# Designs tried in a protein design run: designed miniproteins, single chains, continued (4). Part 101

Each design is a single chain, and the fold is of that chain. pLDDT is the mean over its residues in the fold that is shown.

## One batch from the design tools (miniprotein)

Design m15495
Fold by ESMFold2-Fast:
Structure m15495 (fold): chain A 81 residues (1-81)
Amino acid sequence: PDRKAMLRATAKIMEEQLKMSDNKRLLLQGTIADLASRITDREELYRRVHDMLTSLNVKGDVEGAARRITDELFRIREESE
């Protein structure tokens, strides 16, 4: 999958849906892109992203952001078809 596309999609959704510092966002977007490269199950990726955002006490629409990130990252992966 295009890691650069996954990083940009993750960053955009987080900026639109969540409140956090730039440093935290940069770390999270990289970690989420790495998770998406390893996790093949959509619901497993959603749970991992949601748990990460929740454990770090990120503010905003965490559930919506986690779902949008998961769906967009899977769409990017499927585009290689």
Scores: mean pLDDT 78

Design m15496
Fold by ESMFold2-Fast:
Structure m15496 (fold): chain A 77 residues (1-77)
Amino acid sequence: AELAREAAERAEAMLRNPNVGAAYAAIGIEAVELSNEGHEELARLLIELARALARDPEAARAGEGEAGRLLEELRAL
């Protein structure tokens, strides 16, 4: 629960980066690191969040739409 909350907070901060490519890469790196540590569900949600960012950067940056739902799902773990 605590790790999931911290991951969500870091991801939300990464989404605020105006460079979409940099934000995407940062979230992807976090997902790989969490996967390597055995946190597969957290990693999966972060990968989905990165995909949501790529599809609609403006909505993702605002914490809305699919990205907003994924951040809530991350916090609930």
Scores: mean pLDDT 82

Design m15497
Fold by ESMFold2-Fast:
Structure m15497 (fold): chain A 99 residues (1-99)
Amino acid sequence: GELEELRRLLEEREEELLATEDVRERVLKLIATTLRFIGEVIEALQKGKLEEAIEILKLAVEFFERVAEKTKDPELAEFAKSMAEKFKKLIEELEEELK
């Protein structure tokens, strides 16, 4: 489904991000990927698809945790960890709505 396509695109973005040696290009790719996650979550929420929004946020957490683990850049690792924690909090809030 669409979530499987998103997961595949994110795996490709992870590989591209980790292979990017230029710090500026790496940061731009990270920001672009973050904005895509936010956009997908906003669209799901606007359509009343709370469960889909939670699954997208879970993919975002997985992406940022893997980037944090694999990157050689300590600043990128800390940013990725911070983003994963923020998305985890959003998952908890949305899961309370679903009960």
Scores: mean pLDDT 80

Design m15498
Fold by ESMFold2-Fast:
Structure m15498 (fold): chain A 70 residues (1-70)
Amino acid sequence: DENIKKLKEYVDLLVEKAKEHSEIVPDEEVERFREENLQPAIEEIKKDPNPEEVQKELDEALAKAKALKA
C-alpha cells in the first residue's frame, strides 16, 4: 500500500509539472496517462517480493522529481 501511495504521489508530481509547463494539458489526457502508466506499475509493485527496495526507489524518484522544480 505504501509503495502504491508513493507511486501515485510521483505521478501526481509529473502531472503538476506538465500543467505548469503548458496550460493546454487536458484533464482527460492526464487521466489517460494515469490509466496507461499507473495501473501496470501498481501491478508490478504488488508482485515485488522486496517492498522495502521498491519504496526506496520511489523515494529517490520523488526526490528527483521535486528537485526538477528548482
Scores: mean pLDDT 66

Design m15499
Fold by ESMFold2-Fast:
Structure m15499 (fold): chain A 71 residues (1-71)
Amino acid sequence: SIEERRKKIHEIAIEIAEEKGDYETKELLEKMSKSSDEETLKLFQSLSPEQFARLHEIALEAQKRYREELA
């Protein structure tokens, strides 16, 4: 399902943050995994541009890694 795919990508994002030593982004991603969609949107609204950029870059890398694992 789309939801299971999103969950797997999210797990990969946490792994990437850990690999990079970006513990701030890792903690943020772990918090998101326990949050509702509404809570996640509020969290995004509270992020600085720099925090959002790091999160977004890791999310894109996680999506790429997930696609490569399926090949």
Scores: mean pLDDT 81

Design m15500
Fold by ESMFold2-Fast:
Structure m15500 (fold): chain A 61 residues (1-61)
Amino acid sequence: MEAEVSTEIVDGKEVVTLRVPSPEGARELAARLRALGYDDVEIVSETEVRYVPDGGPLPEE
């Protein structure tokens, strides 16, 4: 499984963009992130999904 990960800081928040090899992979990944409770999940292109981890169920460490 090859996904390229890009992380940037926007307005003090970490924004993650995941690049996947197929449109099906992008839709599946976006659905999975939304199911985990992440807000701001966006399909940016047929192969790219963007989300903000700060809204998710992960603990702050």
Scores: mean pLDDT 70

Design m15501
Fold by ESMFold2-Fast:
Structure m15501 (fold): chain A 94 residues (1-94)
Amino acid sequence: MFEAGNEEVAKAGEYAAKAAKEALKSDSSQKAVSSATAAGISGAGAGFGSKYLKSPEDALGAAKTAKLAAEKSGSEKAKEYAEKAEEYAKKALE
């Protein structure tokens, strides 16, 4: 379908935001909150920013930030969402 790359960028952003949300549920420490907030903002921006001229590289950056936040939080669910975000970002690059 047309705009498949835009849909994959949006999904990468959505999963990055979900990863950030799960990270925040698992660790309320300032370190985890700071990392997860950055990932959530970047992920939401990528997903909602699909209507802007955002590159797949921006989506990959958001996914990597979400993965770092998930790793710091120790949340398995956050890690799973971050991995899905990275997969969709890579598909957008292909």
Scores: mean pLDDT 63

Design m15502
Fold by ESMFold2-Fast:
Structure m15502 (fold): chain A 75 residues (1-75)
Amino acid sequence: AADVAETDELGLRMQQYADQGKPLEAARLAGEFAGRNPNVKFVGAGAPDDRPDLTAALQAAVREGIKEGEEKRKA
């Protein structure tokens, strides 16, 4: 399982990025954490809205993060 302290730090950083209006950075961090921790399933926090381009960008950021996390896990 993922360490509680690491999960808490991730949550704090994601909230800070969201508060700064950087949702793509928050999404990438969530993806990287999920990729590094294979026992954590990232469902995706994308909500339907009037900006499908932004939703697609958020999902792309998550996928990029997951890939980076998986590579770090292999090392």
Scores: mean pLDDT 65

Design m15503
Fold by ESMFold2-Fast:
Structure m15503 (fold): chain A 89 residues (1-89)
Amino acid sequence: AEMEKIHKELEELLKEISEIMEEISDAIRKGDKKTALEKIKEGKEKLEELRKFIEENPDALPKEFREQLLQQIEGAIQQLDEIEKKLEE
């Protein structure tokens, strides 16, 4: 079903973002500034893809869940911007 496909795409995007966030944390922990910055860029790109996916499929998610997820995406992008600034000084 079309809804099952949408749910799978959402799950894959969330999984990719989670994996990138772990890679950022690991790179920071290892002091690998270059890898951390590269992964932050990838994470921001995936968060923007997730935002677009939600905007293109507004009826696929309950309104309250959609609003919460969009706020979480905005917060995550802002957090990555702050980490990037601290790494670049």
Scores: mean pLDDT 83

Design m15504
Fold by ESMFold2-Fast:
Structure m15504 (fold): chain A 55 residues (1-55)
Amino acid sequence: MEEQIEELRKLKETLSPLTQLAADLVIEHMERKEASEKEFEAALKNLENFQKFVE
């Protein structure tokens, strides 16, 4: 879990400001809930799709 959250933080640095805000919310949710691997994968896909949309 901690490694997955760190991966999201690194990914966040490459994203637009709006997508960075979304990434922060996902990271907070994962830290609070101890989210599953599936939730992590879904979050990554959603962030990637959102970044493509705002570009």
Scores: mean pLDDT 71

Design m15505
Fold by ESMFold2-Fast:
Order: sequence, then structure tokens, then C-alpha cells
Structure m15505 (fold): chain A 61 residues (1-61)
Amino acid sequence: MLSLEELTEIAVEGMRKNKDLPDDVRELMIRIIEQEARDMGYSEEEVEEIRKAVREVVEES
């Protein structure tokens, strides 16, 4: 099982590699990452931290 830190790093790197994708596809990726984190048993606070990290990459690209 991935740790919260490992999951966050994978999600952030995946988003950085996909910065050239359309915004709607990137938003879908964020939603998928959130759902996967919830399904893995992470808290809503932990899911929010992942979402924030990934969204910051999207906004900066």
C-alpha cells in the first residue's frame, strides 16, 4: 500500500508530466486521484492535502 506521502508525490509528478493536456482532462485526473485516496482509506483532510498539492502544479503550469 502506498503511504500518503508516496501517493501525493506520484500524483504531483503525474500532473507535471501531463501539463500539456486540456484543463478538463487535468480536472478529471484530480477527481480520480481524490477518489483513489478516499478508496484507500485516507481522511478528507488528507485527500484535501493531495488535491491542494496537485492543483498548485496545474495552476503553475
Scores: mean pLDDT 75

Design m15506
Fold by ESMFold2-Fast:
Structure m15506 (fold): chain A 95 residues (1-95)
Amino acid sequence: SDERLQQITDELQDRGIELSKQYFLGKLTLDEVLQGLIDKARELLPELSDEEVERIRENMQKVVDDALSRGFSPSLALTLGVDVIIQGMRDFLSS
């Protein structure tokens, strides 16, 4: 439902902000932030199969790696990574 998707989106964005703050404080690596986002997605949408989670993880990693290789900031790369997870969850819920 649209209401469920909005709730999931808000909670994932809040987790993304928390993890980004820990990254900028030097407490987490970028890889640990990305893993934390995947862990939160699994928590919010436990109906996701391992195959769907792996697909979302691989798409997120590609987008983040591409952004960083182009000289984009880690902040922008993380924003794009969160958007990939939200889109993956949206695609699953619309199926």
Scores: mean pLDDT 85

Design m15507
Fold by ESMFold2-Fast:
Structure m15507 (fold): chain A 70 residues (1-70)
Amino acid sequence: SPREEEIKELMEIWEKKLLEAIKKGSLSLEEAIKQLEDTVEILKKYLSPEDAEIVEKIAKEIKEKLKKEA
């Protein structure tokens, strides 16, 4: 859906910034994952249940990519 694509684009920008921070040594992998998880929990409070499920799904994908690429 257009909404899912919009959320995905925003989260891809965040993924890129987290990867850059890990590679630069500004964040550990553990700190990056913690920041992602904590931010998702905060965002879920302000989102519809449908948007919250999309964000959780994409966040799980990002976490998987961070573990592979870092």
Scores: mean pLDDT 82

Design m15508
Fold by ESMFold2-Fast:
Structure m15508 (fold): chain A 64 residues (1-64)
Amino acid sequence: MVVEVTASPLVVAQMGSILPIKVGDKLTITLDEEAKTAVIENPNGKATVTLAQAEGIIKASTEF
Protein backbone atom coordinates (compact mmCIF):
# COMPACT_ATOMS: atom_id res chain seq x y z
CA MET A 1 0.00 0.00 0.00
CA VAL A 2 1.26 3.50 -0.88
CA VAL A 3 0.24 6.54 1.17
CA GLU A 4 1.10 10.18 0.45
CA VAL A 5 1.23 12.60 3.39
CA THR A 6 2.17 16.26 3.84
CA ALA A 7 4.73 16.94 6.56
CA SER A 8 3.12 18.66 9.55
CA PRO A 9 5.26 19.99 12.43
CA LEU A 10 4.63 16.68 14.24
CA VAL A 11 5.81 14.68 11.21
CA VAL A 12 8.99 16.82 11.06
CA ALA A 13 9.59 16.16 14.78
CA GLN A 14 9.29 12.38 14.23
CA MET A 15 11.28 12.27 10.96
CA GLY A 16 14.17 14.58 11.92
CA SER A 17 16.31 11.64 13.09
CA ILE A 18 15.57 9.58 9.94
CA LEU A 19 15.98 11.94 6.95
CA PRO A 20 15.97 15.71 6.15
CA ILE A 21 12.43 17.08 6.03
CA LYS A 22 10.60 20.39 6.50
CA VAL A 23 6.96 21.38 7.03
CA GLY A 24 4.99 21.16 3.78
CA ASP A 25 7.18 18.48 2.16
CA LYS A 26 5.40 15.60 0.44
CA LEU A 27 6.23 12.12 1.72
CA THR A 28 5.52 8.86 -0.10
CA ILE A 29 5.15 5.96 2.33
CA THR A 30 5.20 2.45 0.84
CA LEU A 31 3.94 -0.11 3.35
CA ASP A 32 5.12 -3.73 3.21
CA GLU A 33 2.92 -5.68 5.62
CA GLU A 34 4.67 -8.99 4.80
CA ALA A 35 8.13 -7.64 5.71
CA LYS A 36 6.73 -5.50 8.59
CA THR A 37 8.57 -2.49 7.14
CA ALA A 38 7.85 0.70 5.23
CA VAL A 39 9.86 2.94 2.90
CA ILE A 40 9.46 6.69 3.42
CA GLU A 41 10.60 8.82 0.48
CA ASN A 42 10.90 12.56 -0.14
CA PRO A 43 12.97 14.67 -2.63
CA ASN A 44 15.98 14.56 -0.27
CA GLY A 45 16.13 10.76 0.08
CA LYS A 46 14.45 7.66 1.48
CA ALA A 47 14.54 5.62 4.67
CA THR A 48 13.27 2.19 5.68
CA VAL A 49 11.37 2.12 8.99
CA THR A 50 9.24 -0.37 10.91
CA LEU A 51 5.56 -0.72 10.00
CA ALA A 52 4.57 0.59 13.46
CA GLN A 53 6.79 3.67 13.01
CA ALA A 54 5.25 4.39 9.58
CA GLU A 55 1.74 4.07 11.06
CA GLY A 56 2.69 6.65 13.71
CA ILE A 57 3.92 9.05 11.04
CA ILE A 58 0.70 8.64 9.02
CA LYS A 59 -1.29 9.38 12.19
CA ALA A 60 0.83 12.48 12.89
CA SER A 61 0.13 13.73 9.33
CA THR A 62 -3.59 14.04 10.23
CA GLU A 63 -2.67 16.60 12.95
CA PHE A 64 -2.06 20.27 12.16
Scores: mean pLDDT 75

Design m15509
Fold by ESMFold2-Fast:
Structure m15509 (fold): chain A 82 residues (1-82)
Amino acid sequence: SNEQELERLLEEIERLLEELRELSKQSDHAAVLVAVKEGEEGLRELKEEIRRNPEDWEGLLKRARELLRNMRSALETIRELL
């Protein structure tokens, strides 16, 4: 279901954010700090959108997938820098 897919995406996003936070404890690199802040802001905005428009499954899933892709790309770039 759309609800189960959104839940899985949120869990994956939170997992990647935890990985970025762990990296931020080991490095003061600007890219790491920016990625953590953008991930936290994106997740907060996504959770607020879920509250505002819980039935907009198309929009919510699109936003969750975009946030996840952006975080994965940032993490991959950071791993190349460290």
Scores: mean pLDDT 87

Design m15510
Fold by ESMFold2-Fast:
Structure m15510 (fold): chain A 83 residues (1-83)
Amino acid sequence: MADEIRRLQEEIAELQKQLDEHLKLSIEKSNEAMALMQKHPNDPEAQKKAHELLMESVEHTMRAISLSVQIRILRRELERLQA
């Protein structure tokens, strides 16, 4: 039981690290896209690159949401084992 609790705590910590990284990348990609559009508002190539960066930002946000759900499930399991 103690080993099971420790394993869940370690898994939650690793998933939290991955969630934080995906949130960071989402923000960075979004900021890069906005900066590119601001500097080159009439450049079609810049608009295409900004769109690609926004799509990458959305992908990272979706991964972060999935990780958040997994963490919530594991935290509920951990709470049951600690009860």
Scores: mean pLDDT 88

Design m15511
Fold by ESMFold2-Fast:
Structure m15511 (fold): chain A 79 residues (1-79)
Amino acid sequence: SKEEEARRIEKEADELFDKGVELLQSGKYDEAAEYFRKAAELYDKAMELSTDPERKRRFAVKAVAAYLLAVGAEIEKSL
């Protein structure tokens, strides 16, 4: 089902997000930003596939969080 596919994509995005956090904590800001952007793109894809409003909202929130962390990592590199 599309919902099952969306859940699998969410899991992949979560793994990329977790890797981004690990890289951020290690001071690898460029790599962290790349992983957060990849996670955001997958959360957006999961949102597009899901037809459940609550799941769409959850995926959208996760995508926004990932984008904000990518921007934050880019700012930290500049300091």
Scores: mean pLDDT 88

Design m15512
Fold by ESMFold2-Fast:
Structure m15512 (fold): chain A 83 residues (1-83)
Amino acid sequence: SSAEVERLLARAEELIRQAERYLEQGKIDEAERYVLEAMGLLAQVDVAAAQGLATPEQRARAEELAERARELRVQIAKAKQAQ
């Protein structure tokens, strides 16, 4: 349902924000755990979209969050190399 997709997107965004905060604090492993959890929720949104259960606006938001998660993963990888 649209409401379930909205819940998944809201949770993914919160996990991404938490990952950003953990990365700023130097908590690299926590940041990675949170971004991977967010990516798992976005994968569930992709499945819902494939079934026609996501609106075009929700799909666009999922794509934006997926890009943000990819950028975070690059930053996390660089932080791990700096340790």
Scores: mean pLDDT 89

Design m15513
Fold by ESMFold2-Fast:
Structure m15513 (fold): chain A 67 residues (1-67)
Amino acid sequence: MKVYIEIGRGDNFEKVKEEAKKLIEEGNEVTLVTGTSGGDLGILPKVLQLAKELGVPVEFYPVSGTG
């Protein structure tokens, strides 16, 4: 099953990593999702590094106001 994990500023990256690993081991397709606002962009390098370590894609949700 496809599973999307949202990551924002203040999330525990180690807990997200362990959660994602379990989902991948159970046969799920995991995608990390983060925002494109200035605050979310501040954590983008960490999100990209985590995605690379897990071997999963990253998707961006739009800033507020897009459907």
Scores: mean pLDDT 72

Design m15514
Fold by ESMFold2-Fast:
Structure m15514 (fold): chain A 113 residues (1-113)
Amino acid sequence: MKKKILVLVDQDTAFASPEARENALKAAEAAVKAIEDGGYQAYTAFVPSDEMAEVARAAAEEGVDGILVISDNPEAKEQALKSAREMGVPARYANPTPEEAKKAAEELVKELD
C-alpha cells in the first residue's frame, strides 16, 4: 500500500492575486509530481492561513505519512509544521514556487524512506 502525503496549500497565499494563484497551482503540481515519482500518493487541500494548523493536525490524526505546506505566510507555515510534528508526522514547507515545492517534496519523500 502506498504511503500518503498531504500537500497543504495556503488559500490566502494562492488567491492573493492572479499571479500568486498561477504560482501556487504550479507549486502544488510540482510537489504532487515529485511525491508520485517517489512512489507515494499525494492529496491536495486548499485552506485559509488561519485553518492550516488545524487541518494539518486533523490529517496527521487521520493517518497521513507526511505533510508538505505551501504558503508565503511565515506564521501559518510555522504553526502548520508545529501541529504536524506534535502529532509525530514529518513535515516540510515551501514558498509557492515550483522549484521550492519540488525540492521540499523530494526531501520529505527521502525522509519517509
Scores: mean pLDDT 85

Design m15515
Fold by ESMFold2-Fast:
Order: sequence, then C-alpha cells, then structure tokens
Structure m15515 (fold): chain A 55 residues (1-55)
Amino acid sequence: MEQQLAEIAQRDGGLSPEEAEEYAKAVRTVLTSTDNDVIKEALDTATRILRRALA
C-alpha cells in the first residue's frame, strides 16, 4: 500500500521519488500511529508535499 501511494503521488502529483516516499511514510504514520501529535505532524508533512508538487 505504501509503494502504491508513492507511485500514485509520483505519477499523478508530480512528486520526486524522494517526496513520494516521504508522502507514503506520512500516510502510513497517520494510519498506524496512536499518538495524536505524531499524526498531526504526519498530516502536515503530507499536505506540504502535495501542495509543493501541485503548485
């Protein structure tokens, strides 16, 4: 699932391979973490990466 998210972000979002991997890790952190602060930081990271790629 992480690899699929990275591929989609790279292909459709125009992210670099490094940014796509960071995005996939952030999404996984949101799905698997129980720490609200960690989840918030991961969401902020994913949002910043997508915003940079789409702008």
Scores: mean pLDDT 71

Design m15516
Fold by ESMFold2-Fast:
Structure m15516 (fold): chain A 83 residues (1-83)
Amino acid sequence: SSSRQSQIQQLIDNSRDALSQSDYDSAISYLDQILSIDPNNSDTYNTRGDIYDNQGDTDSSNSDYQRSLDIDPNNVESRNNLQ
């Protein structure tokens, strides 16, 4: 629905703002909220994977990249980043 899309977009904007400030905990929180609304959002798994990778959490990063690829096998960023 339009309201669901608006909620997701606001959470995306909030997560990007948090990332621009290197507030990784807040960014992950917003991405988790997106995934609770849309559990098949490949791009959100990829973005959360990037944050975990930047924090040195390779296991969480690889799990998210793999989940992104399970949802969308053509997600080039997740494919290239998977270890």
Scores: mean pLDDT 86

Design m15517
Fold by ESMFold2-Fast:
Structure m15517 (fold): chain A 82 residues (1-82)
Amino acid sequence: EIDALLAELEALARRLEAAVARLRAGDTSARAEFDAAVAEITALLKELGENSTELTPEQTERLKEIVARALEAVKEAAELEA
């Protein structure tokens, strides 16, 4: 079910955000957790992409919000590495 995949993506976006907060606080162990969450989001986005024609407008907006949050977390993590 697409709503279940979106819920998993939202949980992973929260994990990315939490990992970035830990990295910002100097907890380097959060890097492995961050990388794992990125891999899981990538896999779920691929699965959703294969089912994209089934998305409602509301589900599409929810997906856009999740992707924006994940992208911001990735950007923040990259800035911490620079």
Scores: mean pLDDT 81

Design m15518
Fold by ESMFold2-Fast:
Structure m15518 (fold): chain A 89 residues (1-89)
Amino acid sequence: KLSLREIVEEVLREHGIPEEKIEKILDSSLAEEDDATFLNFMAAVLLSELDPELYEEAAKKIAESLGLSLEETRKILEDIKRRLEEEES
């Protein structure tokens, strides 16, 4: 089974995010002084079922952090959620 970290890393690679940026995001987000990028990904995936408005706000923050369009960020989040559901099945 793939971990959440591995799923996020794989999806970011498929969407053309540079390896150096992926590594920095994942490593810094797991540190005590987390810049919250990885946690924002987790929150957006989890909140998609609870609060659509909060999901959109989280997606916007992630888009700004990654330097991506909001549309591309939504595709990344949807791909992560789909893969998480497949791993739990």
Scores: mean pLDDT 68

Design m15519
Fold by ESMFold2-Fast:
Structure m15519 (fold): chain A 75 residues (1-75)
Amino acid sequence: SATHAEIDRLIAEAAERIQEAVAAGDLKTAAQILEETARRLAALIDADPSLSAEEKAAARAQLDRLVAYFRELAA
């Protein structure tokens, strides 16, 4: 689907930018990119009519935990 392709592209772009920041030792920038990407992914998840409300809530909770984990790692 178009939504799936958009999510895949966003993840690939974010992964490249995060890898570059991590390689440079810039964990704060890597965390910021992750947070920005998580917000954009949450918006795409919310807009996907094929996902139930429960599935959307679970996906957002997973993104929140991932962002929190990476933020702690970067501190």
Scores: mean pLDDT 77

Design m15520
Fold by ESMFold2-Fast:
Structure m15520 (fold): chain A 99 residues (1-99)
Amino acid sequence: SSHVREAAQKFTAGMIRSIGHLLDGDNDAAIEALREGVEEAIEAVKKTGNKKLTDAMEALGKAAIEYMEHTVRGDEEGKEEALKRMQKALDDFTAVSKA
C-alpha cells in the first residue's frame, strides 16, 4: 500500500528530525518532532481503512515517544523497556502490513 509506505516515510522523517534536535540539546523540540512524525504516520495509515494497521502504528508511535521521553530524562531502565515495546510494535506493524 502507498499509504503504508507514506506512513513509514513520515515516521522515519520525524525520528531523524528528533535525533537532530536531541544532538542540539533541544529536548522539547526532539519530543515535538517525533510527535509530529507519529501523527502524520497515523493519518497516512488511516487512509488504508485498515483498523489493525492504524492500531499497530499508534502502538509503534506511543512506544517511540516513550523511548524519547526516557532518553531525555536519562532513564536507562525506562528507555530499555520502551525500546522493547517499540521493537514489538514494529514487528506487529510489519506483520499486519504484509497480511
Scores: mean pLDDT 87

Design m15521
Fold by ESMFold2-Fast:
Structure m15521 (fold): chain A 59 residues (1-59)
Amino acid sequence: SMDEVIQKTRDVALSMKLAPAQLDALIAEERAALASGKGDPERIQASIEGLRLAKAELP
């Protein structure tokens, strides 16, 4: 499900110890892909949400 994609994306990003700037770069890349019509928009939105949740967990 998309909820599982969101949680897995969050957990992977946290496990990789990505800095806030790296998460922002990944979110920007996903948004660019969404805007260009590349890939599955539902999957891309789930990935963006997962990355945003990971960023919210950082100090």
Scores: mean pLDDT 84

Design m15522
Fold by ESMFold2-Fast:
Structure m15522 (fold): chain A 79 residues (1-79)
Amino acid sequence: MEAGDTLVAEADSLEEAIEKVREMLEKIGPPAVLTIADSNGNTKTVRVESAEEAEKAVREFFEKYGAQPPIRIAVTPAP
């Protein structure tokens, strides 16, 4: 389901991941489904209602999993 309104990006750091997520949400508008994956196979999918919530989700992912770059981020409009 990665076509149409789904945006994808890669990031090499926490700061870059936050920047990319914010840019993607500015394009599609919340609410959105955020999927984050790292090079070790850790993945998390969460619904976010704002850029602030998306930034929190990215920070929590790095804190919980010690995310290893490249970090893959996908943002899809929520129903």
Scores: mean pLDDT 79

Design m15523
Fold by ESMFold2-Fast:
Structure m15523 (fold): chain A 65 residues (1-65)
Amino acid sequence: MEKYREEVLRALKAGDVKAAGEAMLKGVKEYGEEKGGEAASKAARESGNDDLALEASQIAINLAG
């Protein structure tokens, strides 16, 4: 779980919303929606950029189908 939080945070800090969304989806697929969502939420808070975090979440939803 922690590795996906770090991956999301790194991508958000770099402005790479697609990579952030892909990392969020990987966390959900591996650890389930609750734990994956918690890791993504922690990364979003740590990034300090709510707009990019929202865009990344939308990409994760679109990739999930």
Scores: mean pLDDT 76

Design m15524
Fold by ESMFold2-Fast:
Order: sequence, then C-alpha cells, then structure tokens
Structure m15524 (fold): chain A 61 residues (1-61)
Amino acid sequence: VPLEPISEEEIEELRERAIEAARKGDIASAVGLILLMVARGAPKEYVTETLKEIDKIEEEL
C-alpha cells in the first residue's frame, strides 16, 4: 500500500533542504534529498527546478 502522496509543502521543504545542502558543499545530501523527492512522487517540474538551482549554486562555487 503506497503512502499518502507528497504534498506541495513537503516538496518545498525537501527542495529547501537540498538547496541548503548544496550551498554548504554537501552535494551528496543534496542529491539524496532530490532522490527522496522522486521516490515520494514529486512532479517532474519541481525536481527539474531544484536541479537547476543546485547547478547554479555549483557554478558560483
């Protein structure tokens, strides 16, 4: 039985945590949080936007 679908609020929380991890240089945690979003059924749009933000952070480092 699948768990309840992830809410937009939960997606935003995971996104924020992933971005914060990337800003700290913890790319492994950032990737893990993105994979968790995917595993919990986050829409492709949210995943893609989060990846773009992490890419921008890496370019600035």
Scores: mean pLDDT 76

Design m15525
Fold by ESMFold2-Fast:
Structure m15525 (fold): chain A 78 residues (1-78)
Amino acid sequence: SMEEIERASRGFAAGVAAARAALAADPSMSPRDALRFIGRAAAYAERGDLEGLREAARELGLSDAAVEAAVAAAEATL
């Protein structure tokens, strides 16, 4: 449905926002890791699973500041 597409689109926007915030806090992040993170963050954001998004960011080895920036950006976009 269009509602499902809009939800997925919002999740994707939140994932991109999370990745941008993470890159701003840690610009050494590779393009490959950034693309991976967008996909994972988008999936978690679509579900409203901000703890899953936080864990995905930690698994990339991001600093605590970058992790919290990513979560805050995703939450603000949802």
Scores: mean pLDDT 82

Design m15526
Fold by ESMFold2-Fast:
Structure m15526 (fold): chain A 81 residues (1-81)
Amino acid sequence: SLSEVEFDREVIIALLEIELAITLNAFRQGKITAEQAKADVERWGERALAELRSLPGATEEDIERVRKIVEDALKKIEELA
């Protein structure tokens, strides 16, 4: 089982992935612009990074996971634009 801190880190990352999936789906459906989608991705990514940095025991690997998730989402928006 995950420690309490490990559980919190995984929840932060999972919530980021869910929010980015919602944003990408809204963009694919034409409900938001590419500029709005990119702004939302960056905002959710910054929030996730801030939350991770506030947790005791957050690692560079956790930070890199968030950065990669954000980078992959931004790339998908550019490819669909």
Scores: mean pLDDT 84

Design m15527
Fold by ESMFold2-Fast:
Structure m15527 (fold): chain A 90 residues (1-90)
Amino acid sequence: SAIEELERLLEEAREAYKKGDGKRAAELAIESAKLALKVTEDVLKAIGLILRAMGVLFELEKGLISDEEAARESIEIIEEVLRLVRESLE
């Protein structure tokens, strides 16, 4: 299910955080938000989460935030995606 896939992505993002891999966490957040867009009725919120996740990756690539900050923000985004999908399907 989409929820099972998102829970897997969230766990992978937490592992990325432990390894100091902010880029991997941000990429997982983008993947999670794109998955939400396919299953949610709240298309505008899903698009907003995609843009937010892309923003985290962009700021990390520009050296504006640390890997730790990028990973933390990415985990928060995936948690919001998971809430959005749960509310849309359940």
Scores: mean pLDDT 88

Design m15528
Fold by ESMFold2-Fast:
Structure m15528 (fold): chain A 63 residues (1-63)
Amino acid sequence: SAKDQAERNALAHLTGIVNELKKKYPDKEVGYILSRTEDTVSAKITVGDETYDITINIKDFLP
């Protein structure tokens, strides 16, 4: 469905952010935890001692 495609696109966007952080900080441990609701995908990303929380709306990735 369009919503399933939007969720896949949203997840791809978040994994892209994680990969960019890994490139920016190659000497640091980069980890992440994904969580989902009906309407959002979130990532809690750790880069060494720093933590970043990112939440995106699935609807923003609809075709």
Scores: mean pLDDT 82

Design m15529
Fold by ESMFold2-Fast:
Structure m15529 (fold): chain A 69 residues (1-69)
Amino acid sequence: SSVTLSAGELKPGESRTVTLPASTGVVYVLFEYEGKLRYVQVAPDGTIRSSDPRIQAELTGNQLTLTAL
């Protein structure tokens, strides 16, 4: 099963940490950046895929930190 979370609006230079739920499927973290909806995918094994290379994502335990360039 997949889970979708909202991280709200992320401005250039801003960082935001989102707590991920336990999931057996992919977690999608959605947020708005530069007027567009963006996302980061986190697989159960910790593999991260970002929809935009200007959005950096770092996972420490269950804490996902998003940084907008």
Scores: mean pLDDT 82

Design m15530
Fold by ESMFold2-Fast:
Structure m15530 (fold): chain A 99 residues (1-99)
Amino acid sequence: KSEELRRRAIELLRKALGLARFARDSGIPYAEEAERSLQRALDYTQRGDYDSALRSIDRAIRSLRRGLEFLGPWPSIVREALEIALGLAEKAKELIEEI
């Protein structure tokens, strides 16, 4: 049901938001932009404005990818956090597209 997909998307966006905040606090460029976009996506999804939510998720995905590019391929806890946040945002997008 649409309500189950919405609740799952909200949970994934909340987790992604927490990881983006961790990356921001670690001084990673674009993490603050990703955090703002994820917060907007969460707010829009909660209001049922899925078109605006999807646009905000796309902005968040772009910012998360830029943060990962800045860190390069070197393994770190912050890189892992950004990779998980990216995956969560992509899954939230899929769930919202099913609504």
Scores: mean pLDDT 89

